Designed miniproteins, single chains, continued (5). Designs and how they scored, part 48

Each design is a single chain, and the fold is of that chain. pLDDT is the mean over its residues in the fold that is shown.

## One batch from the design tools (miniprotein)

Design m17643
Fold by ESMFold2-Fast:
Structure m17643 (fold): chain A 60 residues (1-60)
Amino acid sequence: SLEEKVEELKKETLKRLQQARTTQELLKVFRDYIEELEKLGLSPDEIASEVQSIMDELQS
């Protein structure tokens, strides 16, 4: 399902963010994540919500 694809992408993105060593690498991970969410057909508001969810996980 779309929901399962979004959750798998979130999991992979969190792993990549933890491996990022520079600001440039971090920004590339977020850019690639947004592009993949757009390819899955998410609206701008849905993408913003998913990005906020990732940011909240990183502030743990």
Scores: mean pLDDT 84

Design m17644
Fold by ESMFold2-Fast:
Structure m17644 (fold): chain A 89 residues (1-89)
Amino acid sequence: ASPEELAARGQRALDLVVAWGEKQMEDRFAEAEKAADELIKADPSLKPVYQEKLEEARRLWEEGRGYEAGQLVDDFIAEAKKKIEELKK
């Protein structure tokens, strides 16, 4: 195999892993944004608070701090789901 063939195979494998990771984070952000929208419908005054938290998570992800970004998003989703459940009672 040529160096170009080895590099191409390695790059394709890395691209697939990166694409998978990006999709997982996009799905997490989408879930968090959906939960935030439900809470904002109940109390529009909280929109800046939720936007700030999600912007912090996106900043961490863009800085390569994906673990911290994921934890912050997951924590936000858990808290938001708890609040949404309380609103339904």
Scores: mean pLDDT 78

Design m17645
Fold by ESMFold2-Fast:
Structure m17645 (fold): chain A 91 residues (1-91)
Amino acid sequence: MSQEELFNELLEKLRALGDSVPFSAYEPLIKEFLEKIKDNFDFSKLSKAQQVELITLLQFFLDLGSPELQAVIEEFLKKHPELAKKIKRLL
């Protein structure tokens, strides 16, 4: 499955959970996505819309996620400096 397909699957799963569940319900989905793409991720191959959605999603969980999820996101950003550059400019 491509990174674009994996990201769309993540977004569909997040939408299916809705807004009435605790943040802890979203965290396993984000962790699973990041683990699946961590070694083969190329930010520039995402559409502009997907780039914006991914940046927004990661910023949200850096602010409101558990320390464990924040650490996973920070490690992912350390491996992907192009994405990290865009997120750090907005934070």
Scores: mean pLDDT 77

Design m17646
Fold by ESMFold2-Fast:
Structure m17646 (fold): chain A 57 residues (1-57)
Amino acid sequence: MLTEEELKEIRERAEKIYDFLVKQGWPEEKAKEMAERIYETAIENPERVKEAIDNLP
């Protein structure tokens, strides 16, 4: 369903979310859970992933 390239982009996004949440004071377990949730949602919506990545700072 998703290409290796698309999976890489989704993984990078999840890593950024994880890092952001940890810096905000989230426990690592909770940040990981949220990042996994984002990853799961992105897999269900590949089109949205491309748009979101292109719009990242």
Scores: mean pLDDT 71

Design m17647
Fold by ESMFold2-Fast:
Structure m17647 (fold): chain A 125 residues (1-125)
Amino acid sequence: MLKLPEDVKEFLLALKKVAEESDEKELLETVVLLTAYYLSKKYNVDFYLILSFLSQDLEVDPELVERTRKALEENMDKIKALLDKFNLTPEKFMSWIVNNKNDLLDEILKEFEPILEEIRDKVLG
C-alpha cells in the first residue's frame, strides 16, 4: 500500500486529472512526473509505486481538481520557464530516471520544489 498522506494522494490524483483535461498535456504530464519523483524522495516511497497508484484511475473531488487547475494556471509561466530551461518532456524525464541521471534530477527538483510548494499550499491550505 502506498505510504503517502491521504491529502497528498488526493493532490497527486488532482494534478493527473488536470493534466489529462489540459491543452498543455505534455507539459502538465511532466509536472505530474516531477511531483511523483519529489514525493518519492520526500516520503521515501518507490517512484514506480506512485506511478502504479496513478494508473488506477481513482476518482478525485472535482472541487480539488478545480483548485489545482487554478493554482497551476497561476504558476504556468514559472513551470514553462523551468521545463524549457531543461528542455524537459515526459519521455526525457523517464529517460533520466531509467539512466540514473541523479545530478540532473536533483538540479531540476531544487528549482521545482518552491513552485510545487506554492501550488500545494494554495490547493491544500
Scores: mean pLDDT 86

Design m17648
Fold by ESMFold2-Fast:
Structure m17648 (fold): chain A 87 residues (1-87)
Amino acid sequence: SIDDVLAKIEEAKERIEAAKTVGEVLTTVLDLASELQPQLSPEAREILAEMIDRVIEAAKAGASVEEVKKIALEGLERLKEVLREEK
């Protein structure tokens, strides 16, 4: 259900906030994407993909853990907004 998807996003946000390395943020968002992708609308999948691309590019550019966390958390909040509008 959409409520189960929203709960998974909240769990991922908590893991991201607790992350100490860029690698931990990357692992969390990729694991979430793998789990959620089959359950998402095309619009929600696009938002998730854009967030992942931004996180990967920031990591490749040598961004701080704090900057990578910010990108991931903002992307997940955007995803939650789209999902709530689809209910």
Scores: mean pLDDT 85

Design m17649
Fold by ESMFold2-Fast:
Structure m17649 (fold): chain A 90 residues (1-90)
Amino acid sequence: SKELEEKVNDAIDSLIAKLQELKKKYPEESALLNELIEGLQKIRDDKSLSPEEKLKKTIELLEEAIKKSKNEEIKEILSHYKDSFEKMLS
């Protein structure tokens, strides 16, 4: 659905904006957050992916970032976004 695609892309854009904000608050996590932002941008802009495939790939990137992060607040925020994307998949 085109409406679902727009909703998914908007949710990814919202997450990217939050990650840019988190980079300013936690400069020590910038490398990890930049990697996540770049991955999310690639998913968002990939016209070959269905909305469901974009959701699944976004969830996988968030799981990897949560595992790699050393900052508990970042882990908690990323987990919240992961839960939101999982609910969109349901």
Scores: mean pLDDT 89

Design m17650
Fold by ESMFold2-Fast:
Structure m17650 (fold): chain A 59 residues (1-59)
Amino acid sequence: SAAAAEEKRKKEFLRIQLESTEVGLKLLEMQYQRTSTPELKKAIEQMKKRIEELKKQLG
């Protein structure tokens, strides 16, 4: 149905956003291990919050 297709499309977009954000988090965490700055710590915290929001939307 049209409604099922719309829901599938919405979840697909959220999944792509989640995967992209998780990769971004890994890169920031690797950078933070090399150079610990307040800016990187804040960016990591923001990424973690975004991941949790996306997981809630998908679950």
Scores: mean pLDDT 86

Design m17651
Fold by ESMFold2-Fast:
Structure m17651 (fold): chain A 65 residues (1-65)
Amino acid sequence: SLSEIGAQLLIMAEAIREGSKVTTKMVDGKLKIIIDSKSKEKAERLVRRAKEIGKRLGVEIIIEL
């Protein structure tokens, strides 16, 4: 859906801005975010931002660290 694509693009943009590596996948209508970060602070911030984006767009977010 457009909401799923929008969430993926916004989360990828946040990852690029933070300099973090992120992989996104759609699983059963849910957006899985795989975060590869050596910084717990960066990972935590990205997790919060991803969940916020998902809530705003009505997309369920699953996090993998």
Scores: mean pLDDT 83

Design m17652
Fold by ESMFold2-Fast:
Structure m17652 (fold): chain A 65 residues (1-65)
Amino acid sequence: MTRTEEVTKETGNRAAAGAYTRAQSGAADEVRLVVDGEVVAVLRRSDSPEEAGRKAAEATRAAGQ
């Protein structure tokens, strides 16, 4: 079954890193990065390191706006 978690910009880079680690370790199958109530990126355990990095960068840019 798919496990979904959400991480907000308020918890910052630490939460994003923790969420990525959880997805990669199988603790969560899917992690949503949320900025201002909007889902800006979805990290999955099956994502490549490059894809995950791109998604995290997009979430960081959205949080900076």
Scores: mean pLDDT 60

Design m17653
Fold by ESMFold2-Fast:
Structure m17653 (fold): chain A 77 residues (1-77)
Amino acid sequence: MKLKKEAEELLKKYGEVKSLTDFFNALMELIRKEGLFDPEDPNVVDLSGELGKIAGMDRVDLRSDEFGEFLKKLIEE
């Protein structure tokens, strides 16, 4: 799996991105440390920052199909 360069550089600050598991763990650590969870709905992530700019999304619901689409938007085709 090849991450978009901007996504790789951003996520490396929060952990390794060499495997799918490392990528997921780094992504969750980014969301947690930056406080990106919506305080009224902890299943929703605010993407108004750099992560959202890379994905082209402003919010993602972790319970929805949007999470899978969000992950795909962080990967080079």
Scores: mean pLDDT 77

Design m17654
Fold by ESMFold2-Fast:
Parts: C-alpha cells; sequence; structure tokens
Structure m17654 (fold): chain A 90 residues (1-90)
C-alpha cells in the first residue's frame, strides 16, 4: 500500500479513483468502468474502452503503452484531494 498520492503513477492514480467510485457507489468493476466512460471526465476519450478500465481496476492487466497519454490526461483531471481520500479508504 502506498503512503501518499505522490508515489503513484498516472495509471495507479486512475485505478485508485476508480476503486473509490466502486466503493462509494457499491458498483461492480464493469459498472464502474462504463459509468466513468459515460461521465464528463470519460466522454471525450477516443481509445480507452470499458474493458481496459475493468482490467486495470481488477488488476488483470495494465493499460497498453500507446494509451498512456489518455491515462495521463485523465489522472491529471482527478483532484488530488479525492485521490488522498481514496487512498485513506483503500
Amino acid sequence: KYSSVSELSPEERLRLYLLYLMHLFGLSPRETAEGFLNSALGKDLKRLTAQHLEDLLTGRASIPEDLREEVERLANAIPEGLLELALELS
């Protein structure tokens, strides 16, 4: 377990936020992924799919390197305070 948000990669920060949403709303990994992509943060994504986010959330696979820029944009759009709260709840 990481002690601070600054120790997390962009991919890890995105995963932590998705885990927070899953915990907060009592959703499955797939429901969390689909809900996120239909949200204001996810709607402008061109290449990330619900399967990529579900695999990241469940720890089955990391996101492909060619999607790294979209992951970095998403991670940077998530308020750091929300990630700190998510880390405390994990």
Scores: mean pLDDT 75

Design m17655
Fold by ESMFold2-Fast:
Structure m17655 (fold): chain A 100 residues (1-100)
Amino acid sequence: MSSKQWFDKGMDLLLQNKDDKAITLFKKAIKLDPKFSKAWFNLGLVYHRQGKFDKSIDSFKKAIKLDPKFSDAYSMLSSVYSSQGDIDKSKKYRDKAKSL
């Protein structure tokens, strides 16, 4: 199965609120294609939803490193920092998202 096929199955599970199973499939996609920025981004979204903010931040930062124009990843990273009370980092990533 290709990285894209594992990712698509993970998205289907995410729509069914099967978050832990979706994480497993996104990790399989990343193992086959470690540069798959969208898989890192969606892994970050699931971790954020579960309140696993450190893992969420790491995943969004990986997505940004792989795709520096990924404005949604900057927006989500800003949102996570805002929820943690880190106003300066939240503003930095929000402004970056708006500039893309």
Scores: mean pLDDT 88

Design m17656
Fold by ESMFold2-Fast:
Structure m17656 (fold): chain A 63 residues (1-63)
Amino acid sequence: AAADYEARRAQLRALGDEAVSELEKQMKENPEKREEYEKQMQSLRDAVDAGVAALDAEIAAAR
């Protein structure tokens, strides 16, 4: 149970990191859109952090 939630938490972070890495590559190829990509990366990081916090709350409640 707890291990499954920890695995999902790690997967969420890993998927977020991959998406940010892809946006960084696109930003380097499209420097005129850098500000838009930076905002998208920040929004994605904020969403991942919120998802991790929700999972952490579920892990705590499941104990």
Scores: mean pLDDT 79

Design m17657
Fold by ESMFold2-Fast:
Order: sequence, then structure tokens, then C-alpha cells
Structure m17657 (fold): chain A 123 residues (1-123)
Amino acid sequence: SELQRLVEQHITVDEENGVVIATVSASDSEELVRATIEAAAELAKKLKMPLVVVVEDVTSEEAAKRIVELAEEAAKKYKVPTVVVLVDTSDPEARQKAIEEAIEVAREKKKAGDTSLVVIDGR
């Protein structure tokens, strides 16, 4: 399936930091965004790792809110500590710093057993 192939390309297991990272674009279809976040949350649950959802190409707050809602649904369904980070793709250094901050928060949430969602605006 083309959808399954695209989903797999957007999910990374960071074994060194012990996190699953899903990268989604606000310009992608809701079907692809939802499938990617759900697959990443399921994988995070299986690996006993927290989830970081990196959101790119945010051009509206409504799009950001919808992706946050999808991440919250997946986090509740799979009971995984989840952090959503909104990033600016035009600044690679700022993007990387925001992702590193999200990874640190996700690791702290896992240690605390906290499955509530955190949103970081790294734009």
C-alpha cells in the first residue's frame, strides 16, 4: 500500500534517546497524518518508548490544533507519553533545537509515568 509505505517513511526509532519520532506535515492529507501518528503511537507502546510528533509546514492555528487533537487521541488510545512539537522548516538549527527539547520532555514524562500530552511551539 502506498499509504503504508509513506507512513513507514515518516516514523523513526531513536534507540539512543529511547524515543519514537513521527514527522508529519500540516499540508499532508488527514488520512496520512492520522495513520502516521497512530502507527507511531502503537510502535511506541510496543517498544515502551515515549512518542514525539514533529509537525512541519504549519500555516494555520486550525491545522496545528487538528494535528494536536489527532496526537491526543492516539496518546490516550495507546497510553503513551506524547509530546507534539511545532517546527519552522525554514530554520534547520531552530528545528533541531526544538526537536531535541521535545525529546528531553518526552523522556522526563516517561520517567514520571505521565501520559498527558505536551505541546511545544518551536516556530
Scores: mean pLDDT 85

Design m17658
Fold by ESMFold2-Fast:
Structure m17658 (fold): chain A 87 residues (1-87)
Amino acid sequence: SANEELARRVEDALVRGYILEAEAGASEEQLAAVAAAMRDVSRLVEQMLKDGASVGEMRRAVLAWAREIAASHPLLARELERAVREF
């Protein structure tokens, strides 16, 4: 389904975002925080799929989350926004 495809793109974006934060020189403590943010977004997306959320609802939730983490994890936030906008 379209929402399962979006969820897959979000998971790919989380992995890319983590790699980019690490390559940009994030500390071990910063990478632990990135990993925690990734788990939170993955749980949100999984729950939304389980609840039958629309593509539009999932897009809005992921974009809102990306905005909240942008100051702390700008590369992760950018990859999440890109995944949602390209869908």
Scores: mean pLDDT 87

Design m17659
Fold by ESMFold2-Fast:
Structure m17659 (fold): chain A 82 residues (1-82)
Amino acid sequence: SKEKALEEAFEYARKFEEHIKKALDPSLSKEERLEHIKKAEEYGKKTIEYLKKAGVPEEEIEKGKEIFKGEIELARKKVEEE
């Protein structure tokens, strides 16, 4: 159960990073990049959910939240400043 939850968390984190990379891709339209930010937010939320189910300590979960928030804010800033 906890082991499976951890596997799911890593898969969602991988999808989060994939969508952040797409959001930072200057060859994509602003609309496409914003859609990737939205998907990254959803996968970041699911990553945190499954880390909690896996019994990861609160202090590590909080660090993960800060990292995801920072990456989303940076991507959003780069898209909006065009």
Scores: mean pLDDT 88

Design m17660
Fold by ESMFold2-Fast:
Order: sequence, then structure tokens, then C-alpha cells
Structure m17660 (fold): chain A 85 residues (1-85)
Amino acid sequence: MSTEEAAEAAAKGLVDRDLEAARAAYEAAEDNGAGRTAALSLVDALEAGATPQQALDGFKDGAKTGEGDSKEAAEAAAKGLAKHL
């Protein structure tokens, strides 16, 4: 699963308010790459009470300060979220 696809699935779970299903889907994935990590971080932020827009803004801001894979993962996650907000 790509980082963008992972973020799109997380965003869908957010819109549906089914964070438990979104988390379970990512935890069941055998891919432990940056995409899975970014998606789980988004789910964590939302479980902590962030709105989808706050989570998206936080990921966009984080992407500006990150490097390499972390920045790319954050940008892809922000792009995936934007499709469902």
C-alpha cells in the first residue's frame, strides 16, 4: 500500500468516524513502511481529539520540517486526506 493510499483509507475512516476499523486495517497490513506509520499517526491524532482539518494542517506543517522519507510520507498523507475533506 502506498502512503497516499494508506492516508486515503485513514481519511475515509475519519469521515465515517470509524477510527477503530481504520486502525485495525493498518495494523493488519504487513507493510511496516512510512505509509503505514503516517496513517497510524493520523489515526492517533484523531483519537486524541484533533479534527480532520487540524490533522491535515499538522501533517502539512510537519512535512516542511521533515527530511527524506518522513517529509515524503507526510506530504502523501496530507494529499490523501485532502481528497476526503
Scores: mean pLDDT 57

Design m17661
Fold by ESMFold2-Fast:
Structure m17661 (fold): chain A 71 residues (1-71)
Amino acid sequence: SPLTLSPAKITVAVGQAVNFTATGTSGPAELLVNGKKVGETPLSYTFDKAGTYTVIAVDGELSAQAVVTVE
């Protein structure tokens, strides 16, 4: 199965937590926000600054992307 990251696209307010989950993995997936590792799935992550963020889940050779807009 392909690796899937949820949510794939979401808009949240500054200070709202986003719960990231991955499926199609052999274990926890690494989670990167704008290229920086922040933890492993499942992960609740809070964005403290407005902007558009690229979130990537990685499990071995598999990856999935999400876009978070923070307002």
Scores: mean pLDDT 85

Design m17662
Fold by ESMFold2-Fast:
Structure m17662 (fold): chain A 113 residues (1-113)
Amino acid sequence: SVIEKIEELVKKIKEIVEKIISLLSEEDAKKVKELLKKFEEKVKAAIEAIRAGDKVALERALSEIKRTAEELLSELQQGASKLDKEKQEEVYKLIEELKKLIDELIELIEKAA
């Protein structure tokens, strides 16, 4: 199902974000964890809208997913900028993978509308 595909993408996104968190300072890691939680909550809202067939709720959830994803990516990039060169290069590669998964998630949710 579309919902199972969304849940699998969220799991992969979470795994990549947790890898980045392990490389960040404690302060930056805490902020990223809070943004990841918000992102997960917005995706859950999209799943519930899909189950209900509520197109208006789905469009709202999609807008919030896009906004929260941008905030998450921005915070990850700022945290990465404070790291040494080797860790910075590792985190930038993980951010590129993360962007692709987020884009795939957004496209999948848009097609469910």
Scores: mean pLDDT 90

Design m17663
Fold by ESMFold2-Fast:
Structure m17663 (fold): chain A 64 residues (1-64)
Amino acid sequence: MLREVVEKALELIKDEDELTLGMFEIAAAVVLVTGGSVEDLIRLAGKLGERVKRAVEEAVREVE
């Protein structure tokens, strides 16, 4: 489930700058590798920007 949320969120933010996309990919990889939760991913996404946070929240709704 968390992997599907990450993939969906990446699709929703693919129009963002390469830096923002790369930072999100790193944050998502850290959450996945460390066994973090969807809530951890949403919190990290919020630090990258409100748009990125909303994309993760939308991805969660679509996967479930």
Scores: mean pLDDT 82

Design m17664
Fold by ESMFold2-Fast:
Structure m17664 (fold): chain A 69 residues (1-69)
Amino acid sequence: SIGDELLEEFRRDLERLVANGASRQEIIDLTRKYADKVQDEISDPEELNNTLLEMGRLTQEALARLAAQ
């Protein structure tokens, strides 16, 4: 699905930012960019909701990893 493709792309970009010591703000900016893309590209309400929930989970995990550095 387009949601799965966007989540995989988001996860890769998020991991790259964490590995490179990105700021909290850079993580937030990336998440906003992908949230906008997800909202624009996914018309199915169930897929949209599930994709946004998983993005939120991935973002919180990334922020926790940055805080542990």
Scores: mean pLDDT 87

Design m17665
Fold by ESMFold2-Fast:
Structure m17665 (fold): chain A 78 residues (1-78)
Amino acid sequence: SMADIEELERLLELGKEYAEAGDDVTLKVAAHEIAELARKLGVEEAAELAREATRSKDPEEMVRLVEEAVRIAKEHLE
């Protein structure tokens, strides 16, 4: 739904802001929320990418993985 797409985009924007602020802990929380929402929406590929982000130690890699997860989820929902 449009509301689910908007929530995924909101979580991605927050994740990017946390990465820029150096808040890796909250960035991981955002990645986890993206993974849970993607799984709930049935987009398992996106959920797995977001889960990989929660296991990363590199904020740039975490952002890249959650951007790809949100992109895949949006393509599946559109």
Scores: mean pLDDT 84

Design m17666
Fold by ESMFold2-Fast:
Formats: structure tokens, sequence, C-alpha cells
Structure m17666 (fold): chain A 71 residues (1-71)
């Protein structure tokens, strides 16, 4: 929950059309679900991600605010 709260606070500071860059291992669907629920992120950069869980991928696919995913 603390991670989700920090992520939501970060995303609430974005003013739309912002790019969020992720890197390394993404093992928590909760983190990406929190990101997927945000309306502030338009572009998600996954080019530096080394691994991602299937649940995290599903959460990203269901995000209506994302316009572009870089992978």
Amino acid sequence: SSIAEAVRAHLAALTGRDTLTLSGEITSAKLLLALGGSRGVAVLDLRNVTSISPEALAALADNPSLEEILA
C-alpha cells in the first residue's frame, strides 16, 4: 500500500502527456495497477525493463490513459 500511495502521489503531480520510465525487474502487479489507474501518464517507457510479471503486463494492457508504450 505504501508503494501504491507513493506512486499515486507521483502520478497526481503529472499534468498529462507525461512519460514514466521504468527499469529493471518489475515483479509487482500492484505497482503497475496503480500506474494503470492514473490519468496523468500518457507514455510508458519499458525499454530498460529486464523482466516483468504476467500480472503486471495485464494491468498495463487495461490502462485507458496510456497513448504509447515504448518497448
Scores: mean pLDDT 61

Design m17667
Fold by ESMFold2-Fast:
Structure m17667 (fold): chain A 58 residues (1-58)
Amino acid sequence: GEEAKIIENILKDAEKLIKTKDGIKIALKNLEDKLKSEKNPDIKKVLEDYISKLKSKL
């Protein structure tokens, strides 16, 4: 579905960044910005879960 493609693109963009601590910080900022503007509850939940996972690595 459309939501699956949006989620896949978000995760792919984050995966490019999360190879370093600085990259994780950039990914967190990007994901938190997306979460603030996101209205779809399924996408919002995926963003919240992934943000929590990345924060645990810092």
Scores: mean pLDDT 80

Design m17668
Fold by ESMFold2-Fast:
Structure m17668 (fold): chain A 70 residues (1-70)
Amino acid sequence: MSLEELKEAVKKAVEEALAKESSEVSEELIEGFKKIKPLVEKVAGLEIPEEKYGAVALALEKLFLEAQKL
């Protein structure tokens, strides 16, 4: 996957996660997301509200796991 493809995949994952209802996530996943939030928001061109941290974190984790299977 190229850097350009990865950026587009991240944008799509964030947009899809923002459309979902709240998701159950571990505190560790939320803390990990908080560390990368500024970069994720810059890539997506969107601000992520705190209520969506879980949904976005899960979507990004799923994206990375699927990328590893390819």
Scores: mean pLDDT 74

Design m17669
Fold by ESMFold2-Fast:
Structure m17669 (fold): chain A 56 residues (1-56)
Amino acid sequence: MEEELAKAIKELSGVDEETAREIARDILNGRSVEEVAEKYGIDPEVLEYAVKKVKE
């Protein structure tokens, strides 16, 4: 799940692989998508879509 989520974040937001992995880890550790999106300057809708794609 972490690798799949990181890949989706990288593909949708254009951040580098290490940053995508860090974002995925923050979300999986229970941080809100909104808070993580604000921290890294990503659209919350983009992160929400990445999470939705991985859960399908």
Scores: mean pLDDT 80

Design m17670
Fold by ESMFold2-Fast:
Structure m17670 (fold): chain A 52 residues (1-52)
Amino acid sequence: NISDLADQAVIFLNKQGFRPGSDLAQAERLLRQKGYPQDVINEALRRLGATP
């Protein structure tokens, strides 16, 4: 569920033009505005940010 929601959030962000290395703070604000819970936001940002 968290994993599935995070996948959906990442797909949504990709459709908005976000890529690995994008402004994660802006991505976080957008997901929060969409009503995603913080744990899903954190997981989506981790996947989008793909730590080195």
Scores: mean pLDDT 76

Design m17671
Fold by ESMFold2-Fast:
Structure m17671 (fold): chain A 98 residues (1-98)
Amino acid sequence: SEMEELKEKLKKRLKEAVPNLPEEYIEELAEATAELVLALKELERKEELSVERQVAAELRKIGSELTIEILLERAKLSEEEREKVLKVIEEFVKEELE
């Protein structure tokens, strides 16, 4: 599935960029980010979506962004490691939306 492919790609990038990040956080960050990518792709087609589907996609976007923020706070990373994780996520999202 597209979700599984996105998760595996991001898990690999996160492991390479921040080797000290626990596996559980890598898994959860990859899942939340993959869901964010899928929600953003759906929102790119907003003129083709019903109001109900647009609202649902916006809620998934917000939920994914909040999940990433909470995970980063709980991971007790250094500021440098946190910045590296955020950069990987930002670059991945941008690349997948191109």
Scores: mean pLDDT 86

Design m17672
Fold by ESMFold2-Fast:
Structure m17672 (fold): chain A 97 residues (1-97)
Amino acid sequence: EYGYKPMSVEELVEKIEKLREEFVKRGLLDEEGVKKVEEILELVRNKDAVGLAKLAIENVDTDPIVASIAARAAVALGVPEEEIKKYEEKVKEVAAK
């Protein structure tokens, strides 16, 4: 695999914490959004990439910023984009009905 190293849990945690701080400064994350980002950080520390993908789908309609952070974290931990797309298709089907 070309010697490419996936992002470490520590690097991903730092990146998410910086994104949280930036989005709070811009008024894009409310108190509930901050709590959901804390859940994302716990899932990252536990290496639960599937849990991150599920959290992204659950929040896509209510908090798209939280959903985006969770989805990117899942990919960075190693969930294939195809797995995330399976959940995304189900969300689109529900939204269409």
Scores: mean pLDDT 71

Design m17673
Fold by ESMFold2-Fast:
Structure m17673 (fold): chain A 66 residues (1-66)
Amino acid sequence: MMVLTDEEMVERGNELIEGLKEVAEIHPEDREKYQEFIERLKEAVKERDVKRFQEVQREITAYVRG
């Protein structure tokens, strides 16, 4: 299991949040779901909870992949 540093988590979190905002603009039907992911990512970054961050990232990947 890879462990992210606090700095890596913040950087990846910001990049992922921006990507999700762009996807939500393209797919407004899924906007509320992407907004939920954004909020959960912000909380994980705020609390420096690497495990929660990785969990949300996996859920995003699963949701997008189907």
Scores: mean pLDDT 76

Design m17674
Fold by ESMFold2-Fast:
Structure m17674 (fold): chain A 77 residues (1-77)
Amino acid sequence: KAESQIAAGEVFYSMGDLDQALAAYKIAAERYDSAEGQINLGRISYDMGDLDRARHYYTLAAERFNSEEGRRLLEEL
């Protein structure tokens, strides 16, 4: 489920394994259609210095899932 993939992504992210965190968050965002997954993909993209990709994922969370958190994060970019 999306929640399990998000939890796994958070564990990998806390360990500094950005590639594994990205993979888990992508499963949550793309396969399970999760706003939280999109937000986490945006956050990891931002941490990697890819601001255009971060904007893309926050926009998906805001527009596709009507996420207030996604809109707020998009405005902060």
Scores: mean pLDDT 74

Design m17675
Fold by ESMFold2-Fast:
Structure m17675 (fold): chain A 76 residues (1-76)
Amino acid sequence: SAALEKELEELARELLRELSLPELVALREQQEEAAKNGDEEKGREIQKQAQAYLEAHREEIERMEEELERILKELE
């Protein structure tokens, strides 16, 4: 049973990685470059996009956390 919980955690981590961690990293790098170049308008666009992206994925993450809690409670 503990092994199943570990497998669920690994699956969750893999899903988070596949979801868009690399895209978030790319957006962050683009934001830093925009700030370095002094492109205020471009920086705002990237920040807005990054925040919207985090918010969208936050809901998915919250849903996954709820599903994991349900599974864990069933195993209790």
Scores: mean pLDDT 68

Design m17676
Fold by ESMFold2-Fast:
Structure m17676 (fold): chain A 68 residues (1-68)
Amino acid sequence: AAPEVIKVDAGKASLEELKELAEKLSAETGKPVQVTGIRVDDSGNMVLSKVTALNGEVTEVEVIVVPA
């Protein structure tokens, strides 16, 4: 259960794609995961505050969207 840092292009990435990332990660773990906290830093970095699994399990995933 180690947190993974995922780099995504902010210019092309959208909230929809960030949600897809969470779903993909949940598929890897074998459990459904939902993004519940997304915030944007001054630098334009989208940080996943917290990912909560729909099954009742919380998976901590750190997604950092860096603007190239």
Scores: mean pLDDT 52

Design m17677
Fold by ESMFold2-Fast:
Parts: structure tokens; sequence; C-alpha cells
Structure m17677 (fold): chain A 93 residues (1-93)
């Protein structure tokens, strides 16, 4: 499925995704619930310690997803700022 494709691509890129979140994300994507899929995707990003945005974008592009969903997921990655990234920006400048 489209959702399984994204989860597989993210895991192949080295992201650890809890099984419950993976299952919910697959269900939301395969049901066409874009808003829920984006919410769950943000939760998965929040669980990563340090986010390599380039690797996440590559995983999204590699996944077999509808073009509209890919665009929305890529926008979430571009706009994503973790608490650790905010702290780093303030300290390391």
Amino acid sequence: SAGESLVAALRAAGFEIPEKLAAKLVEAIDAGDVDEALRLFREILDLQGTLDKAAVKAAIEAADLPAALKERLLAVVDEYVSGLELIRAGIEK
C-alpha cells in the first residue's frame, strides 16, 4: 500500500517508528485522510533525536505515494523545527 511504502522508505533511511504509529500512519494514508497522515507524520518526526531533513525528503520521494500527498509531506519537513534544532540555532548560530 501507499502507507506501507512510506513506512518502509522511512525505516530504510534509518528512522525508528513505533509499530502503533506505523500502523496508524498506514491506515490514514491508505484511507486518504491527509490531515491525519500529516499529524501522525509530525509525531514520528518528533520522536527522532536529530532530524536529517535531506534523508526524510529522499525517503518521501522514494515512496509510492500520490503526488499531492508527497507535496504536503515535503512541506511538513521543510517547515519542521524541533526543540533541539531551536536550541542548536541559539547556541551554535
Scores: mean pLDDT 75

Design m17678
Fold by ESMFold2-Fast:
Structure m17678 (fold): chain A 67 residues (1-67)
Amino acid sequence: MELLTPEEFAKLVREYNEAVKNGDLEKAKEIGKKIMENYLARLRKEGVPDERIEKVKELFEKYLESL
């Protein structure tokens, strides 16, 4: 997976915040998953160990489930 540019990432964060503000929780979860996947891909590219990446993923998934 190719990493998002800083501009593309910033756009996703804005769209996520707008979806949360509008109460569109399905859209917020979908965008949040894309943000998470980009972050995890960056960690893999930087050589972060899989065990650490899995813990980060679990924290993000718990956060998204709380929406």
Scores: mean pLDDT 78

